# Ledger of designs, part 49: designed miniproteins, single chains, continued (3)

Each design is a single chain, and the fold is of that chain. pLDDT is the mean over its residues in the fold that is shown.

## One batch from the design tools (miniprotein)

Design m9687
Fold by ESMFold2-Fast:
Structure m9687 (fold): chain A 71 residues (1-71)
Amino acid sequence: MEKLLLAAYAAASMLKSGLLTEEQIVDLISKATGISKETAREIVQLARELLAERPDMTPIEIAKEVVERLK
């Protein structure tokens, strides 16, 4: 659970920065956390969808919602 929350927080923070592509974020999260690229891609997709829906969400709010959706 803690690894998923950390990965989701990192994904949300990197997406909000706008400096990295979705695939670059997936690669970084997978390498940093040991999570599979499939799970990392799902996390990034959910975080991107949440940011599109609610662009003013903080990274921690996005991370909590992503983890909740993965349960």
Scores: mean pLDDT 81

Design m9688
Fold by ESMFold2-Fast:
Structure m9688 (fold): chain A 67 residues (1-67)
Amino acid sequence: SMVRIEIVVADPRDVPRAVQIIEMAGGEILEQTETRIVAELPASVDLDALRAMLEAHGIRVLEFREL
């Protein structure tokens, strides 16, 4: 089974790094704007750990929502 998430970052320059981290976690990018990413991930992925990884890389996450 799969889950969809929406992530909004404060800085557009962080979007490429956020995409790389999501893809490394097994995510597929469904939609990408200047500050917003929609991705689909295996339901087995720890979403709290994914958010922590983004923040550990200096990415300011404004929104992180399961869709």
Scores: mean pLDDT 89

Design m9689
Fold by ESMFold2-Fast:
Structure m9689 (fold): chain A 79 residues (1-79)
Amino acid sequence: SAALEAALAELEAAVEEARRAAEAGDKEGFLEALARAVEAARRIAPYLPTATPEQLARLRALDERLRETGRIAAERGLA
């Protein structure tokens, strides 16, 4: 669905922004990007039962990137 694709694109952008902010030690940027990722995830949730295997694979990759980003943020005292 167009709504799911738009929400996935928003999540992908937010995850990438969070990663860059965490690597730069930018706490404010990290928290703002994380808030956008949460909003995108909320928009995705209703579509999960109808998501394609390709969309689910994208979500798993994004979850893994967020976990790695969270580790970097924790090491830097950002979260």
Scores: mean pLDDT 86

Design m9690
Fold by ESMFold2-Fast:
Structure m9690 (fold): chain A 99 residues (1-99)
Amino acid sequence: MAEELASKVDRDKLLEEMASIAVGIALATSKEIQDLPLEERVRLSEEIGRKALEAGQAADDYLTAAENIVKAVEELTGFKVLSPEALLSFAAGIVLLDE
């Protein structure tokens, strides 16, 4: 599956989608973050998204990228979002549907 993802999807789009999904789930599930003012939530989502994307970009393969993204989001938000395998599968599905 990872090799098929490499041939069928743009790497940058896949990494961006994985970061967006992980951040979105963390923000939606964290009551502490939801209780923040809108301006603080926007700022925090941008910062977490950037750091998650950078963590994913540091990896040589898609599963390790997903693991790095999940780890970065969990460390920054304190909440578990998805398994790396689930994140990779959802992001790949979304990117493939954008064709």
Scores: mean pLDDT 75

Design m9691
Fold by ESMFold2-Fast:
Structure m9691 (fold): chain A 57 residues (1-57)
Amino acid sequence: SMARREQIVALGEKIGKDTKDTGEAHKQGVEAARSLGGDTGEIIEGGTAAVLAALRK
């Protein structure tokens, strides 16, 4: 659902802001998306959002 995708992206962004390493941000973003029951696309979005947030520091 769109609501779950938005939740996953928001959580990924939060993870990325708190993580200094992009590889760690991606790993935590992917794990968070899986824990919320994300599909393959939502898992990719969660990991990507975390990496982008980590790079904006």
Scores: mean pLDDT 81

Design m9692
Fold by ESMFold2-Fast:
Formats: sequence, C-alpha cells, structure tokens
Structure m9692 (fold): chain A 65 residues (1-65)
Amino acid sequence: MSEVLRFSRRIGEATDLVMQGIDNPEKAKEYLERARKILDEVSAGGYGEQGRLAGKVGEDIYNEA
C-alpha cells in the first residue's frame, strides 16, 4: 500500500474526529485530543514534510481546545 494512501487515511480519521468535536461541543476536547494523537503519530511516522505539517496541525488543535 502506498504511503500516500496510508497518510490520507490517517488525516481523514483525524478530520472526522475534529468534525465530531464541532458537532458535540460538550465532548469537543475529547475528540480534539484523539485527533491530535493521530496527527502526532503521522508526524512521528516519517512522512517527511507532510508529517511535519500534520504535527503542527495537531499542536494547533491542542492549543485551541
């Protein structure tokens, strides 16, 4: 399986969690924390520049939550 497909799937999972947080304000921090963990894993997984950007997005989500 290509790394691009794996990367896209993980980013999709994180995006879905962010959207669920928006739809459920009382649990927003829980969903955002889960999304951040996925983005941190992508950043650590060696996806180069894309991984670095995902890590930055995860940090921004954590700081906004």
Scores: mean pLDDT 68

Design m9693
Fold by ESMFold2-Fast:
Structure m9693 (fold): chain A 99 residues (1-99)
Amino acid sequence: MKMGSKPSPEMEELLRRTRELIERAKQLLEQLTQAQLSKAPPSQQPLIQQQGVSQLVSLDIIGIAAETAASLGDLESLRTILEGTEKYVKELEAQLKQA
């Protein structure tokens, strides 16, 4: 498993941070979905659950994109994914505080 492609320390750090933020986003999203379900009328609860599942799947796809960018040495794409994930985490934290 040791091939001659050394990931740069910067690429390893960006990938690690991206993985941590995706995991945090999943946790916050699950908490936000539960908070929304607790105040939603029963007729809207299935839609809220469906949207929550859809957003979790989207985070998994972002995770795959980050791993792919890292494997290709695409630092620019990985930076873009990291920045987008950081903004999303901040938005979820703000929404959860207001929920």
Scores: mean pLDDT 82

Design m9694
Fold by ESMFold2-Fast:
Structure m9694 (fold): chain A 110 residues (1-110)
Amino acid sequence: MLTQDDLYAELVFEKPMKVEEAIRTFLDALGFKEELKKEENIVFLANDWEKYKDQLVDRVILLRKEVAPEFYLFLADVEEGKLAVFRFQAPGEKYPGLLIVSAEKLSELR
């Protein structure tokens, strides 16, 4: 389970948004550099972007690559200058969330 110390930011949407809109809204709210918002710098892990881009999500979480050990197996390939995006859904939840991972510190993303 992620702790508050592992999180850079979390947004919970009152109304679920499509994946693409949720990402844009989240990055804009955090004041991220325009370079980082480029499609080429946002990497969906698992080749399912076309499958999931129109899916509704209600939450976006940002964390650092250097997180709790249980996440290292999923985060090994996160590169500097890029954001890795994962879709997650806990059992019993109506909507999935997005987990965004950065290899860089939050201060370097703004």
Scores: mean pLDDT 67

Design m9695
Fold by ESMFold2-Fast:
Structure m9695 (fold): chain A 100 residues (1-100)
Amino acid sequence: MEEVAREYLDLILAGKSLSDITDEELREKIKEFQQLIAADDREAIRAYARVLLERLGLPPELADRLVDGLPLPEAERAELEARVAALLAEAKPIAEAKLA
């Protein structure tokens, strides 16, 4: 979990250290990521999903099924969502503690 949380922070920070980022810069990075999702940039979302799945120890080919809207078995979807939620919950307090 710590390794995956660190990778998530690295993606948000785009190579900047936590001590160098401002709250404003962090907000802009989050907005940029949301804009990629809103623009339906499937290739960028697919690449992100593949990296995330590999970090979670799940098959990267699941990224294609997620992006193309193919139905995942409910158990696999629930497990993926739970792992992503746990990763985000762990990354958020680490980032918040460093920015505070």
Scores: mean pLDDT 51

Design m9696
Fold by ESMFold2-Fast:
Structure m9696 (fold): chain A 97 residues (1-97)
Amino acid sequence: GEFDEAKKEVIEAAEKGDVEALKEAVDKLLKAVEKDPSKLMEGIETVQKAAELAKSEEQARVALEAAMRLMTLAENREDVLKAIGAALLAIGRLLDL
C-alpha cells in the first residue's frame, strides 16, 4: 500500500544519504500515517531507523522533524513515548555528526 512504498523510500533515501529524496519520502510517510492511523507505530519506527542511518546533520534534522510531527498524531502514552525516543535518537545523531 501507500505506507509500505513510503517506508521503503524513506529507508532507501536514508541509506543513500539523499536528503531531497528523504524529505519527499518522509512527506509521503506522514500523509500515509494521517490516512491510516494504525500505521503510526510503524511510521515512528521507520523514522527512528532513518535517524540511525543519517549520514549528515540535514538528514538527522529531517528525521527529528518527522518524529515530532508523528508525536502530534499520537493519542496514547505508548505512541508518545516511542515518538520521543525517535526524536531523542535523531538529536543524538545531530550532536555526533
Scores: mean pLDDT 85

Design m9697
Fold by ESMFold2-Fast:
Structure m9697 (fold): chain A 100 residues (1-100)
Amino acid sequence: MVIKDKALLEEDIRNEKRALEELIEELKRLIEEIKAGKVPDRSKFASLLTAARIVAVAALITADSAEAAGLTEEAKELREKAEELLRLVREAEELFEKAE
């Protein structure tokens, strides 16, 4: 019941939040490029979506650990950002399929 590695968890939260924010901005830019008629390279597109899904899942796992540690607000923020990232992944896939 005593979390001795709270500092490591706080570092993981900061790292996951940064990764989520960077991927959200990358996907927003990609979505706008697709809407402008710039179809991305299929392999680069697939790699970005795979990376986004991996980071979103990792953030949800970190959020569960944060909530268990009493970091409820940080857990909520990680979940909200992960859900936004997953929504953007789905939007990007739908737009890419329609652009073909």
Scores: mean pLDDT 83

Design m9698
Fold by ESMFold2-Fast:
Structure m9698 (fold): chain A 68 residues (1-68)
Amino acid sequence: DEAARIAGARARVDRFAASAGLSEEIVEKLYALIDAGRIDEVSAIMREALATGDVAAFVERVEALYRA
């Protein structure tokens, strides 16, 4: 179910945003990427951020991905 996959990805973003202190603007960009079917790319950059703890680099990657 595509709707369930999207909902699951958005829930993961919500949890990461709460822990990392992401702005509403970045969360909305992540939601737009997920809704556009780019879940795997969003998941990849979130895994990298969890491994490094570098939230600033994560934000830069989200903005670059959103422009692509």
Scores: mean pLDDT 84

Design m9699
Fold by ESMFold2-Fast:
Structure m9699 (fold): chain A 64 residues (1-64)
Amino acid sequence: MTITVTVEVVTTAPLSPEDLERALRAGRELGEQLRRQLEADPSLTSAEASRRVGNAVVRARATR
């Protein structure tokens, strides 16, 4: 089964080209992680998979 995930990156301010590229890269990485979670456990809803990926990213960012 093929799972397709679309991730949108939303910004609240105008970005420099470097910041825009960074945001797009982060969005692509989140999409890939979400897709892998859904492929590994099809019983997960997309909302649950997204929450798991989001929590991991937030923690990694906080602790570096």
Scores: mean pLDDT 60

Design m9700
Fold by ESMFold2-Fast:
Structure m9700 (fold): chain A 95 residues (1-95)
Amino acid sequence: GEELRERILELLREVVEAAKEGNFEEALRLLEELEREIRELLESKPSDELAGEVHQELVLATDEIAKEAPEASDVVDRLAELTKEFVEGWRKVQA
């Protein structure tokens, strides 16, 4: 789980940087990679602590892009959708 967590956090940082730079095409491409890594994390059945940390980072990144790059609405919408999918997937693993 730790390796996947580090990779997810790194990809998320890159998404935020790309969006802040106005490179929305790259930000969306990185979100596709992030979706794949999140899916692998959920398949590994992460602990509540690990899942909570990833969820917090997704929320913080979404907020940062929305505040710092308001023109990146497509990136914000896609990241919010991915965050929702993560929470729904996490709930299924925990149920």
Scores: mean pLDDT 83

Design m9701
Fold by ESMFold2-Fast:
Structure m9701 (fold): chain A 88 residues (1-88)
Amino acid sequence: MEEAQRLVQEAARLLSEGRYEEALKKALEAAKLAGNSPVGADAYTAAAIALAAQGRLEEALEYAQKAIEIDPKNEEAKLALEMIKKKL
């Protein structure tokens, strides 16, 4: 659990630096460790944002939907899903 949280934080930092491919790799690693938990929802949200930033909108939509399915109260995931849908 602590390792997954660390990877999500690292992915968020990489997103802020515009390092989208590295952010995606860290986010997916965190998702594998965290599974169907709030940290997993955060991880899938970071992956969706990284994919959307790269123009990979269909893949981004899939991960944003997965984050919402895991944690419907995740506001960042809801925001990511809305933004991705508007670009499709």
Scores: mean pLDDT 87

Design m9702
Fold by ESMFold2-Fast:
Structure m9702 (fold): chain A 76 residues (1-76)
Amino acid sequence: SSKLQMAKAMLQAAKKRLEQGDTEGAIEILETAKETFPELKSSLDEAINAIKNGDIDKALSILDQQISKLEQQLQS
């Protein structure tokens, strides 16, 4: 579960950066998360593309969905 906890922490950190208007910091965290957790690549690529297109609401939605999935895995 340490791997799931790390993934969740990184996605929560990226979400916080987006909420603070730090889009560059959020992208940096998500790029690192993609390298560390290749299984998240598809969802994180979609979130990064949303950020680059200025669709912050979409990026936050994607991150919230992925955080929820990780949280469910941690509860099992």
Scores: mean pLDDT 87

Design m9703
Fold by ESMFold2-Fast:
Structure m9703 (fold): chain A 80 residues (1-80)
Amino acid sequence: MEEFKKKVQEILDEFRKYAEEIAKNATPEQKREIKKIYDEALQKVDELVEEMKKNPSKAEEYLKEIQRVFDEAKKKIEEI
């Protein structure tokens, strides 16, 4: 469990730094779109973390899904 939490936190920290770095050079409109994508990704990850707590034997599968959520979010941000 703790190792899963550490890996999730590392992914969250990397994604936050990525979003913040892009936002520094973004227009106000782009910043709002980035924030929306970021918030939606966080909500999905929170749901996956709660599901993993119920099914810890599938932790690796949930970790891969969490990574996929952030990869999709990064792709959406790149389109802004």
Scores: mean pLDDT 81

Design m9704
Fold by ESMFold2-Fast:
Structure m9704 (fold): chain A 117 residues (1-117)
Amino acid sequence: SAMVEKLRELAAEATEEVEALIDRAFAEDWSVDEIVARLRAHAERFVERLREAGVPEELVEAARALEEAWIEQFAKELTDLSTRLSREEVRELAKAQARQFYRHLTARMEAALRAME
């Protein structure tokens, strides 16, 4: 459907934006709190884009809840990994986790949209 294709486009854009944010965070030595604040601001913009695309409000709210839960988990894992791994390894793992999150989010939202037909 047109909505599923739009969801995939928005999720791909969100993934690229979050990966770029992670790259910048490591280049500019941002704190975990700064990364969390930037990720939350990004999540709000992504949620607004979903709403503008006509995604049902129930799914928009579910996406917001999943992003907030992921950001909290991400912050904890980033803090833990930073005590045990090199800065470059942490950056690569952070980007991989962001890609995995948006793949899973997209799959869940697509399944829910199809079930609402």
Scores: mean pLDDT 88

Design m9705
Fold by ESMFold2-Fast:
Structure m9705 (fold): chain A 91 residues (1-91)
Amino acid sequence: DLLDQLVRPDPRLLALLQSVGFTEDVATLSDVLNGVGLYATRENLVKSLDNPHIVEVGDSVLGELLGVDEVDFRDVDGLIAALLRHSTVIN
């Protein structure tokens, strides 16, 4: 399962994850996705109650990291691809 893949986030992604309670420098991809979701909730990036899966990341650290203004959390494959660009896969 791809979500069980261990990854080492790059320093910027790791700092974001540490801000939501991560204490290790290596995590599963599932844990990273959960941490990103916790960050979005903490920073109040969900602007529409009708579309809570749409997250406006623009001026946030997450938006700078991913290079986008908006993320659809229903696009799990796209999110995984973006997070893998900012992580090293651990074998």
Scores: mean pLDDT 76

Design m9706
Fold by ESMFold2-Fast:
Structure m9706 (fold): chain A 62 residues (1-62)
Amino acid sequence: MEIDPDEAAATLIAAIASADVRNGKVTLEEAKRWAEEWAKKHGLEDLIPRILAAVEASAARA
């Protein structure tokens, strides 16, 4: 039940990127690039594949 701050940040980034795709503000590829750039800046490179997968899964369900 202990939340990892990096895990929480990765989840939030994926959620924001996915929401922008669903609202037509950005393309899926633009959202993925934004999420990857932010993950790198925050030292979350190990979570990039997971973040990108979450964005793609959310876009596919829309």
Scores: mean pLDDT 74

Design m9707
Fold by ESMFold2-Fast:
Structure m9707 (fold): chain A 76 residues (1-76)
Amino acid sequence: MKSDINYVLSLILKEGTVESIKRWIPDLPNDLAKKLVQLYKEDREKAEKLIQAIAEQAELSGSLKAEHIEAVYRSF
């Protein structure tokens, strides 16, 4: 499950579009989705660390949700 969430987030960010992210997490704010796409384009290493942190937070909560991404991004 941990690997699955990390893998899905990696694929979403690799596609590099807000539409791709919102297809998997429709409730995610557009501004946050844009920031994630931009981060992946400008600093892949930092983006990968952020994806890992989001995956860990989602595992603790039992599922990947927009609130988990928001909480991790806010602390990053």
Scores: mean pLDDT 67

Design m9708
Fold by ESMFold2-Fast:
Structure m9708 (fold): chain A 86 residues (1-86)
Amino acid sequence: EEKKKKEIEELLKKSVEELYEKALALTPKKYHPLLDEIKKKALKEGLTVSQFALEVIEKLTLSEEQLEELTKLTQELEAQLLKAEN
């Protein structure tokens, strides 16, 4: 159980980093410093991938297509985390 909890925490960190990389690819370079700040906050405070995605959406003006891509990845990463928990 303890080992599994640590595995989930590591998977959360990797999931946040994967969302961060996707957000970087979807956004102009001028927003990358804001994305870096959001990533640092998420890793420091142990935010979920959904919470990280919400912070990105709130701070950046994203198109519907960009929102859909981020939402899809967020759902895939959350499914992975749920599977690791069970």
Scores: mean pLDDT 77

Design m9709
Fold by ESMFold2-Fast:
Structure m9709 (fold): chain A 85 residues (1-85)
Amino acid sequence: KPSLMELLNEFAELVAEHLPPDVAAEVMRLLVKAREAYAKGDKEAALEHLERALELALAAFEAQGDEEARRRAEELFREMKERIE
């Protein structure tokens, strides 16, 4: 099974490939915050940052009509949430 770090990297790659650079940078900033919170043992903060990253990514994919990327982002989020719990 992929680790949380591998899933975070895959989510970052997905947004970097499919979203405008400014939106991708903001999503990646939130993923860095999630990683830092998780490393400190703050699972609640890690989940909050991941949920915000997902919200931003989903809104951007929906605006582009990219249903496949949107669905993949949701799948990655579910896997990451499972690792944090």
Scores: mean pLDDT 85

Design m9710
Fold by ESMFold2-Fast:
Structure m9710 (fold): chain A 74 residues (1-74)
Amino acid sequence: SASEREALLAEIAALYRELREALAAGDTARVQELMARLEEKVAEALANPAMPETLKRVLQHELARARAEVEAFA
């Protein structure tokens, strides 16, 4: 549903904010936990046929950027 889609997108946005905070804090364990959750939630969104293709492209771009930031941190 649209409500479920909005909730998932809000959760993904919250995970990105928490990931940036964990990266800034140098919290390696938290970064790994949040990145795993973020990949899981983005994969869920990408698998949803009701998710608009434009949003899927944005999610893929943001996930790639997050992966690059985590790799640079490690």
Scores: mean pLDDT 85

Design m9711
Fold by ESMFold2-Fast:
Structure m9711 (fold): chain A 86 residues (1-86)
Amino acid sequence: DPIIEELVEKILKGTLTREDVRKAAKELGVSERTVYRKIAELLKERGIIDEEEMEKILNSKDPLKEIVQALIDRGVKELEEAVNKV
């Protein structure tokens, strides 16, 4: 899905916002939770996160925070900068 692929590129660059997720959910006609699921599934399919990290994201009350934390733990430096600017 091109919309989900764009969101994955944004998350890897540390530029993904909750507004981006809301906009994608509206454009796709799905819930924000479904958008986060699709992001986590694509990250796993690309070998960026593992199955345990995906399950943690999907069961979280704050999926965006868990995605960011998983990618920081994996050494994505752009996300470390994004977290420090909050």
Scores: mean pLDDT 76

Design m9712
Fold by ESMFold2-Fast:
Structure m9712 (fold): chain A 63 residues (1-63)
Amino acid sequence: MADYEEFLAMVKAGASIEELARYAAERNVPGAAIRALTDAGKSDEEIRELMARIHELLGREFP
């Protein structure tokens, strides 16, 4: 999927957790971001940080 491929490219380019989280929240595709980080071999801690940040950003837009 295009979103998954974009996240994988961003991770390989050294994108920050903030950049990845904002992209995932803006496009409402958190699953694609998590999948890309997992497949790129990122640690469980980095994946949890991404998930927490996505949840925080989505919580600001949704009641």
Scores: mean pLDDT 76

Design m9713
Fold by ESMFold2-Fast:
Structure m9713 (fold): chain A 99 residues (1-99)
Amino acid sequence: IVKPTDNVKGKKVVIVSGGSGIEGGVESVKKFTEQGNKVTHVSVGKSVPEEWIEKSKEYGSKVINVEDDPEKGSEVVKKEKPDGIMGMGGSGMKSVEIV
């Protein structure tokens, strides 16, 4: 697991966020992409604002939205085979814990 304060470079990072964690997830996408990492943002929820999805894409992240199901979020993380993972918000954190 990576933290928002970690300095990571040249790694594949997956950020899982849902609900109240979406904004923090997008900010972490920006940080880790600026540090030279390959970032995938996994958003967990049935109603994620499109504006947040667009921002993550603009920062250079691949974005994957899954249903409001932390287990599906976990499956996406496993398929991405990341070097580091971060969970934000309840659904995001639970998805990371299931991995």
Scores: mean pLDDT 71

Design m9714
Fold by ESMFold2-Fast:
Structure m9714 (fold): chain A 94 residues (1-94)
Amino acid sequence: DEEIERLVELLVEYLTEKFNLTEEQRELVREYVRRILEETKGDKKVIAGALLLEIEELNTPGVLARDPEYFEEKLKKDPEYRKQAEKAFEELLA
């Protein structure tokens, strides 16, 4: 999926620069981001924004353990979280 691969590269590049990730950390984040974007149902740009919200504190224990079901439920049940996710993605492109 070309949209998913573009979003993966966009997120990985942003996070690598922001957190000064090692090559090993960059590949770990790439695999995680790709999995969530592929397996989470919904708008891929909103899901990308949700990933940015969760990964903004990359040193937070368990952040990379959040699965597609977590993101689907959170985006469905929490309108403010969805709005924050949309905003995070817009700010990434600014």
Scores: mean pLDDT 80

Design m9715
Fold by ESMFold2-Fast:
Formats: sequence, structure tokens, C-alpha cells
Structure m9715 (fold): chain A 108 residues (1-108)
Amino acid sequence: DDRLATLNRTIRDADSRIAAARRRIEEATARLRELAPDNKSLVEGARAAALAGDAEGARALVDEIARLSSPENRPGIREVGRELVGATRTLSDARRTRDAALAAINAL
């Protein structure tokens, strides 16, 4: 079944994107921990929002970390924050693609 083969490929591609996005979220989170050591709860909140696919929640928490941080660290925090939000969107999109492909297989 060509359609089943295509859907299985879509799931494999989505799984690869999910794994890559999760790695980027963890890398960005590690950099945020180094840049904002006094804001541990907010950094862990941003990580949790990102892993949940909540790009807006992750952005809001990164903006709060930046506001609470020294002026010297704010540009670095905002740069890492953009990477975290980007990875969060990739994760959310890949999960949506995977869920749609699974639903399509179940409807066959």
C-alpha cells in the first residue's frame, strides 16, 4: 500500500525531527542555566514549556529571565531564547505531523 508506506515515512521523518528538536531544547536550556544561574525555577519552567510544545509560554519565561538578569547577560539570554522558541515550534509542528499520520493510518 503506497499510502501506508508514505504515512510510515512521514512518521519516521517526524520522529527524527522530534528527537532533534528535543536535543536543541536541552542544549538551549543548558546555556540558559549558565547565563541565568539565579533564575533556576524560571529556566526549568521555560524547559517544561518548550518540551510541552508551548512556544508562547517558553518565550514569556525567557523574556522574564532576561528582565531579571544583568544588562550584560540580556542579549545572550534573548539569543538563546530565540533558539529555544524555534526548537519548541519545530517540536510542536513535528508532533502535529506525526499525530495526523497516525490518525490517517488508523483510518485505513
Scores: mean pLDDT 91

Design m9716
Fold by ESMFold2-Fast:
Structure m9716 (fold): chain A 70 residues (1-70)
Amino acid sequence: SEFEEKIKKILKEAGLSDETIERVLNIFKEAVENKDLEKGINEIYSILMSEGKPKAAFEVVKLFKEYLES
């Protein structure tokens, strides 16, 4: 839940729509449940890059690395 809240904050500050934020959070939750975080990271990164938000993409990837190390 802490990582979900951090992701949500990054995406809101980047100006993404609530619908896109929810989609990204659902991808994260599914990746955690399926133990396929690399797939989830790649999918989220691709979405954020396609939305023209490279800074948000980098910050979310950094959070995922911190999650994997915890």
Scores: mean pLDDT 81

Design m9717
Fold by ESMFold2-Fast:
Structure m9717 (fold): chain A 90 residues (1-90)
Amino acid sequence: MTQEEFDLEVELALLQIRLAVAKKSAENAISRGDKKGLEETKKFLEKIIEDLRALYERAVASGHTRIAQDARDLLEEAEKLLKKVEEALK
């Protein structure tokens, strides 16, 4: 494992944790009708999506195919959650 591969793995793991927190925050805000909590969760998810896209591009560019695939899967999950949060804000 190179330092670059290790750094990408750590960033991926932290983004997985951040997405899990966002999912829990979204579930709680939706169940409570907490519009402010939903707006905060939306901003948090938008940043996670931005960071996941950047990680995916770096992983692809460096040939770390597994990390790229995992980042893409998390990105899809984050985008689905964002749509759910946006729908709850209507």
Scores: mean pLDDT 88

Design m9718
Fold by ESMFold2-Fast:
Structure m9718 (fold): chain A 94 residues (1-94)
Amino acid sequence: SMMEEAKKHLKLAGLYLQKALDLEKANNGAPSPEVKELMKKAGEHLAKFAYLNNVDLDKAVKVLTKMLDELGVSPDLKKVFLDSFVKTYEELKK
């Protein structure tokens, strides 16, 4: 169902984001290609969740930017996440 699909994407977004933050911490803070790929996947899955729930893109980007800042995510990783989120959302919108 659409609700099950949305929940799946939200769960995956959270898991990839947590893995990225944990790996970053384990690697003493430098963004690795693996961390960037996990952040990209987190953004992709969150975009699918947002699209399925008809969330406004601009509002989502503002909320997510604030959330990532509050989590202490580096500017580079924040950009990877948000760029992936926006690109995926726009591709789904066509």
Scores: mean pLDDT 86

Design m9719
Fold by ESMFold2-Fast:
Structure m9719 (fold): chain A 57 residues (1-57)
Amino acid sequence: DKQYLEQLVQQAFDSITYRKSYSFSDEELEQMRDYLISQGLSEEEADWIIDQFKKFQ
C-alpha cells in the first residue's frame, strides 16, 4: 500500500518534470493526499499538490 502510494507520488512528480499527463482517479488522489499529510504536510500543502496533479491531467 505505502509502496504503491510512493510510486504514484513519484509518477506525479515525473509528469510535472517531463510534462507527461497521468490519469489519476479521485480515489487515487485522495490516497495521495492522505499519504502527503502522513509525511508531515499540512492539509493546505497537500491540497495544493493534489491541485497540481489535477492541472496536469
Scores: mean pLDDT 69

Design m9720
Fold by ESMFold2-Fast:
Structure m9720 (fold): chain A 81 residues (1-81)
Amino acid sequence: SAEKKLAEALVLQLEMLISEARRQNKTELAKGLEEIREAVRKGDFDKAFALLNKMISEFGLSPEEKLLIEQQLKFAEDMAG
């Protein structure tokens, strides 16, 4: 389905961000992104948004990183609903 392909694309994008965070030794950011990825895999977008907001508060995501993840989550949520 289109919803499944979008969730898979978002998961792939999150995996790329996790890999980059790990390469930069941003271990806590990588862990938070992994939790968001698992929520997306389960279709739990409410949890994914809550985890993103927690990461912004705890790890100081850049405005650009926040916007990118938020846009992808909203797009996936809209296509699933």
Scores: mean pLDDT 73

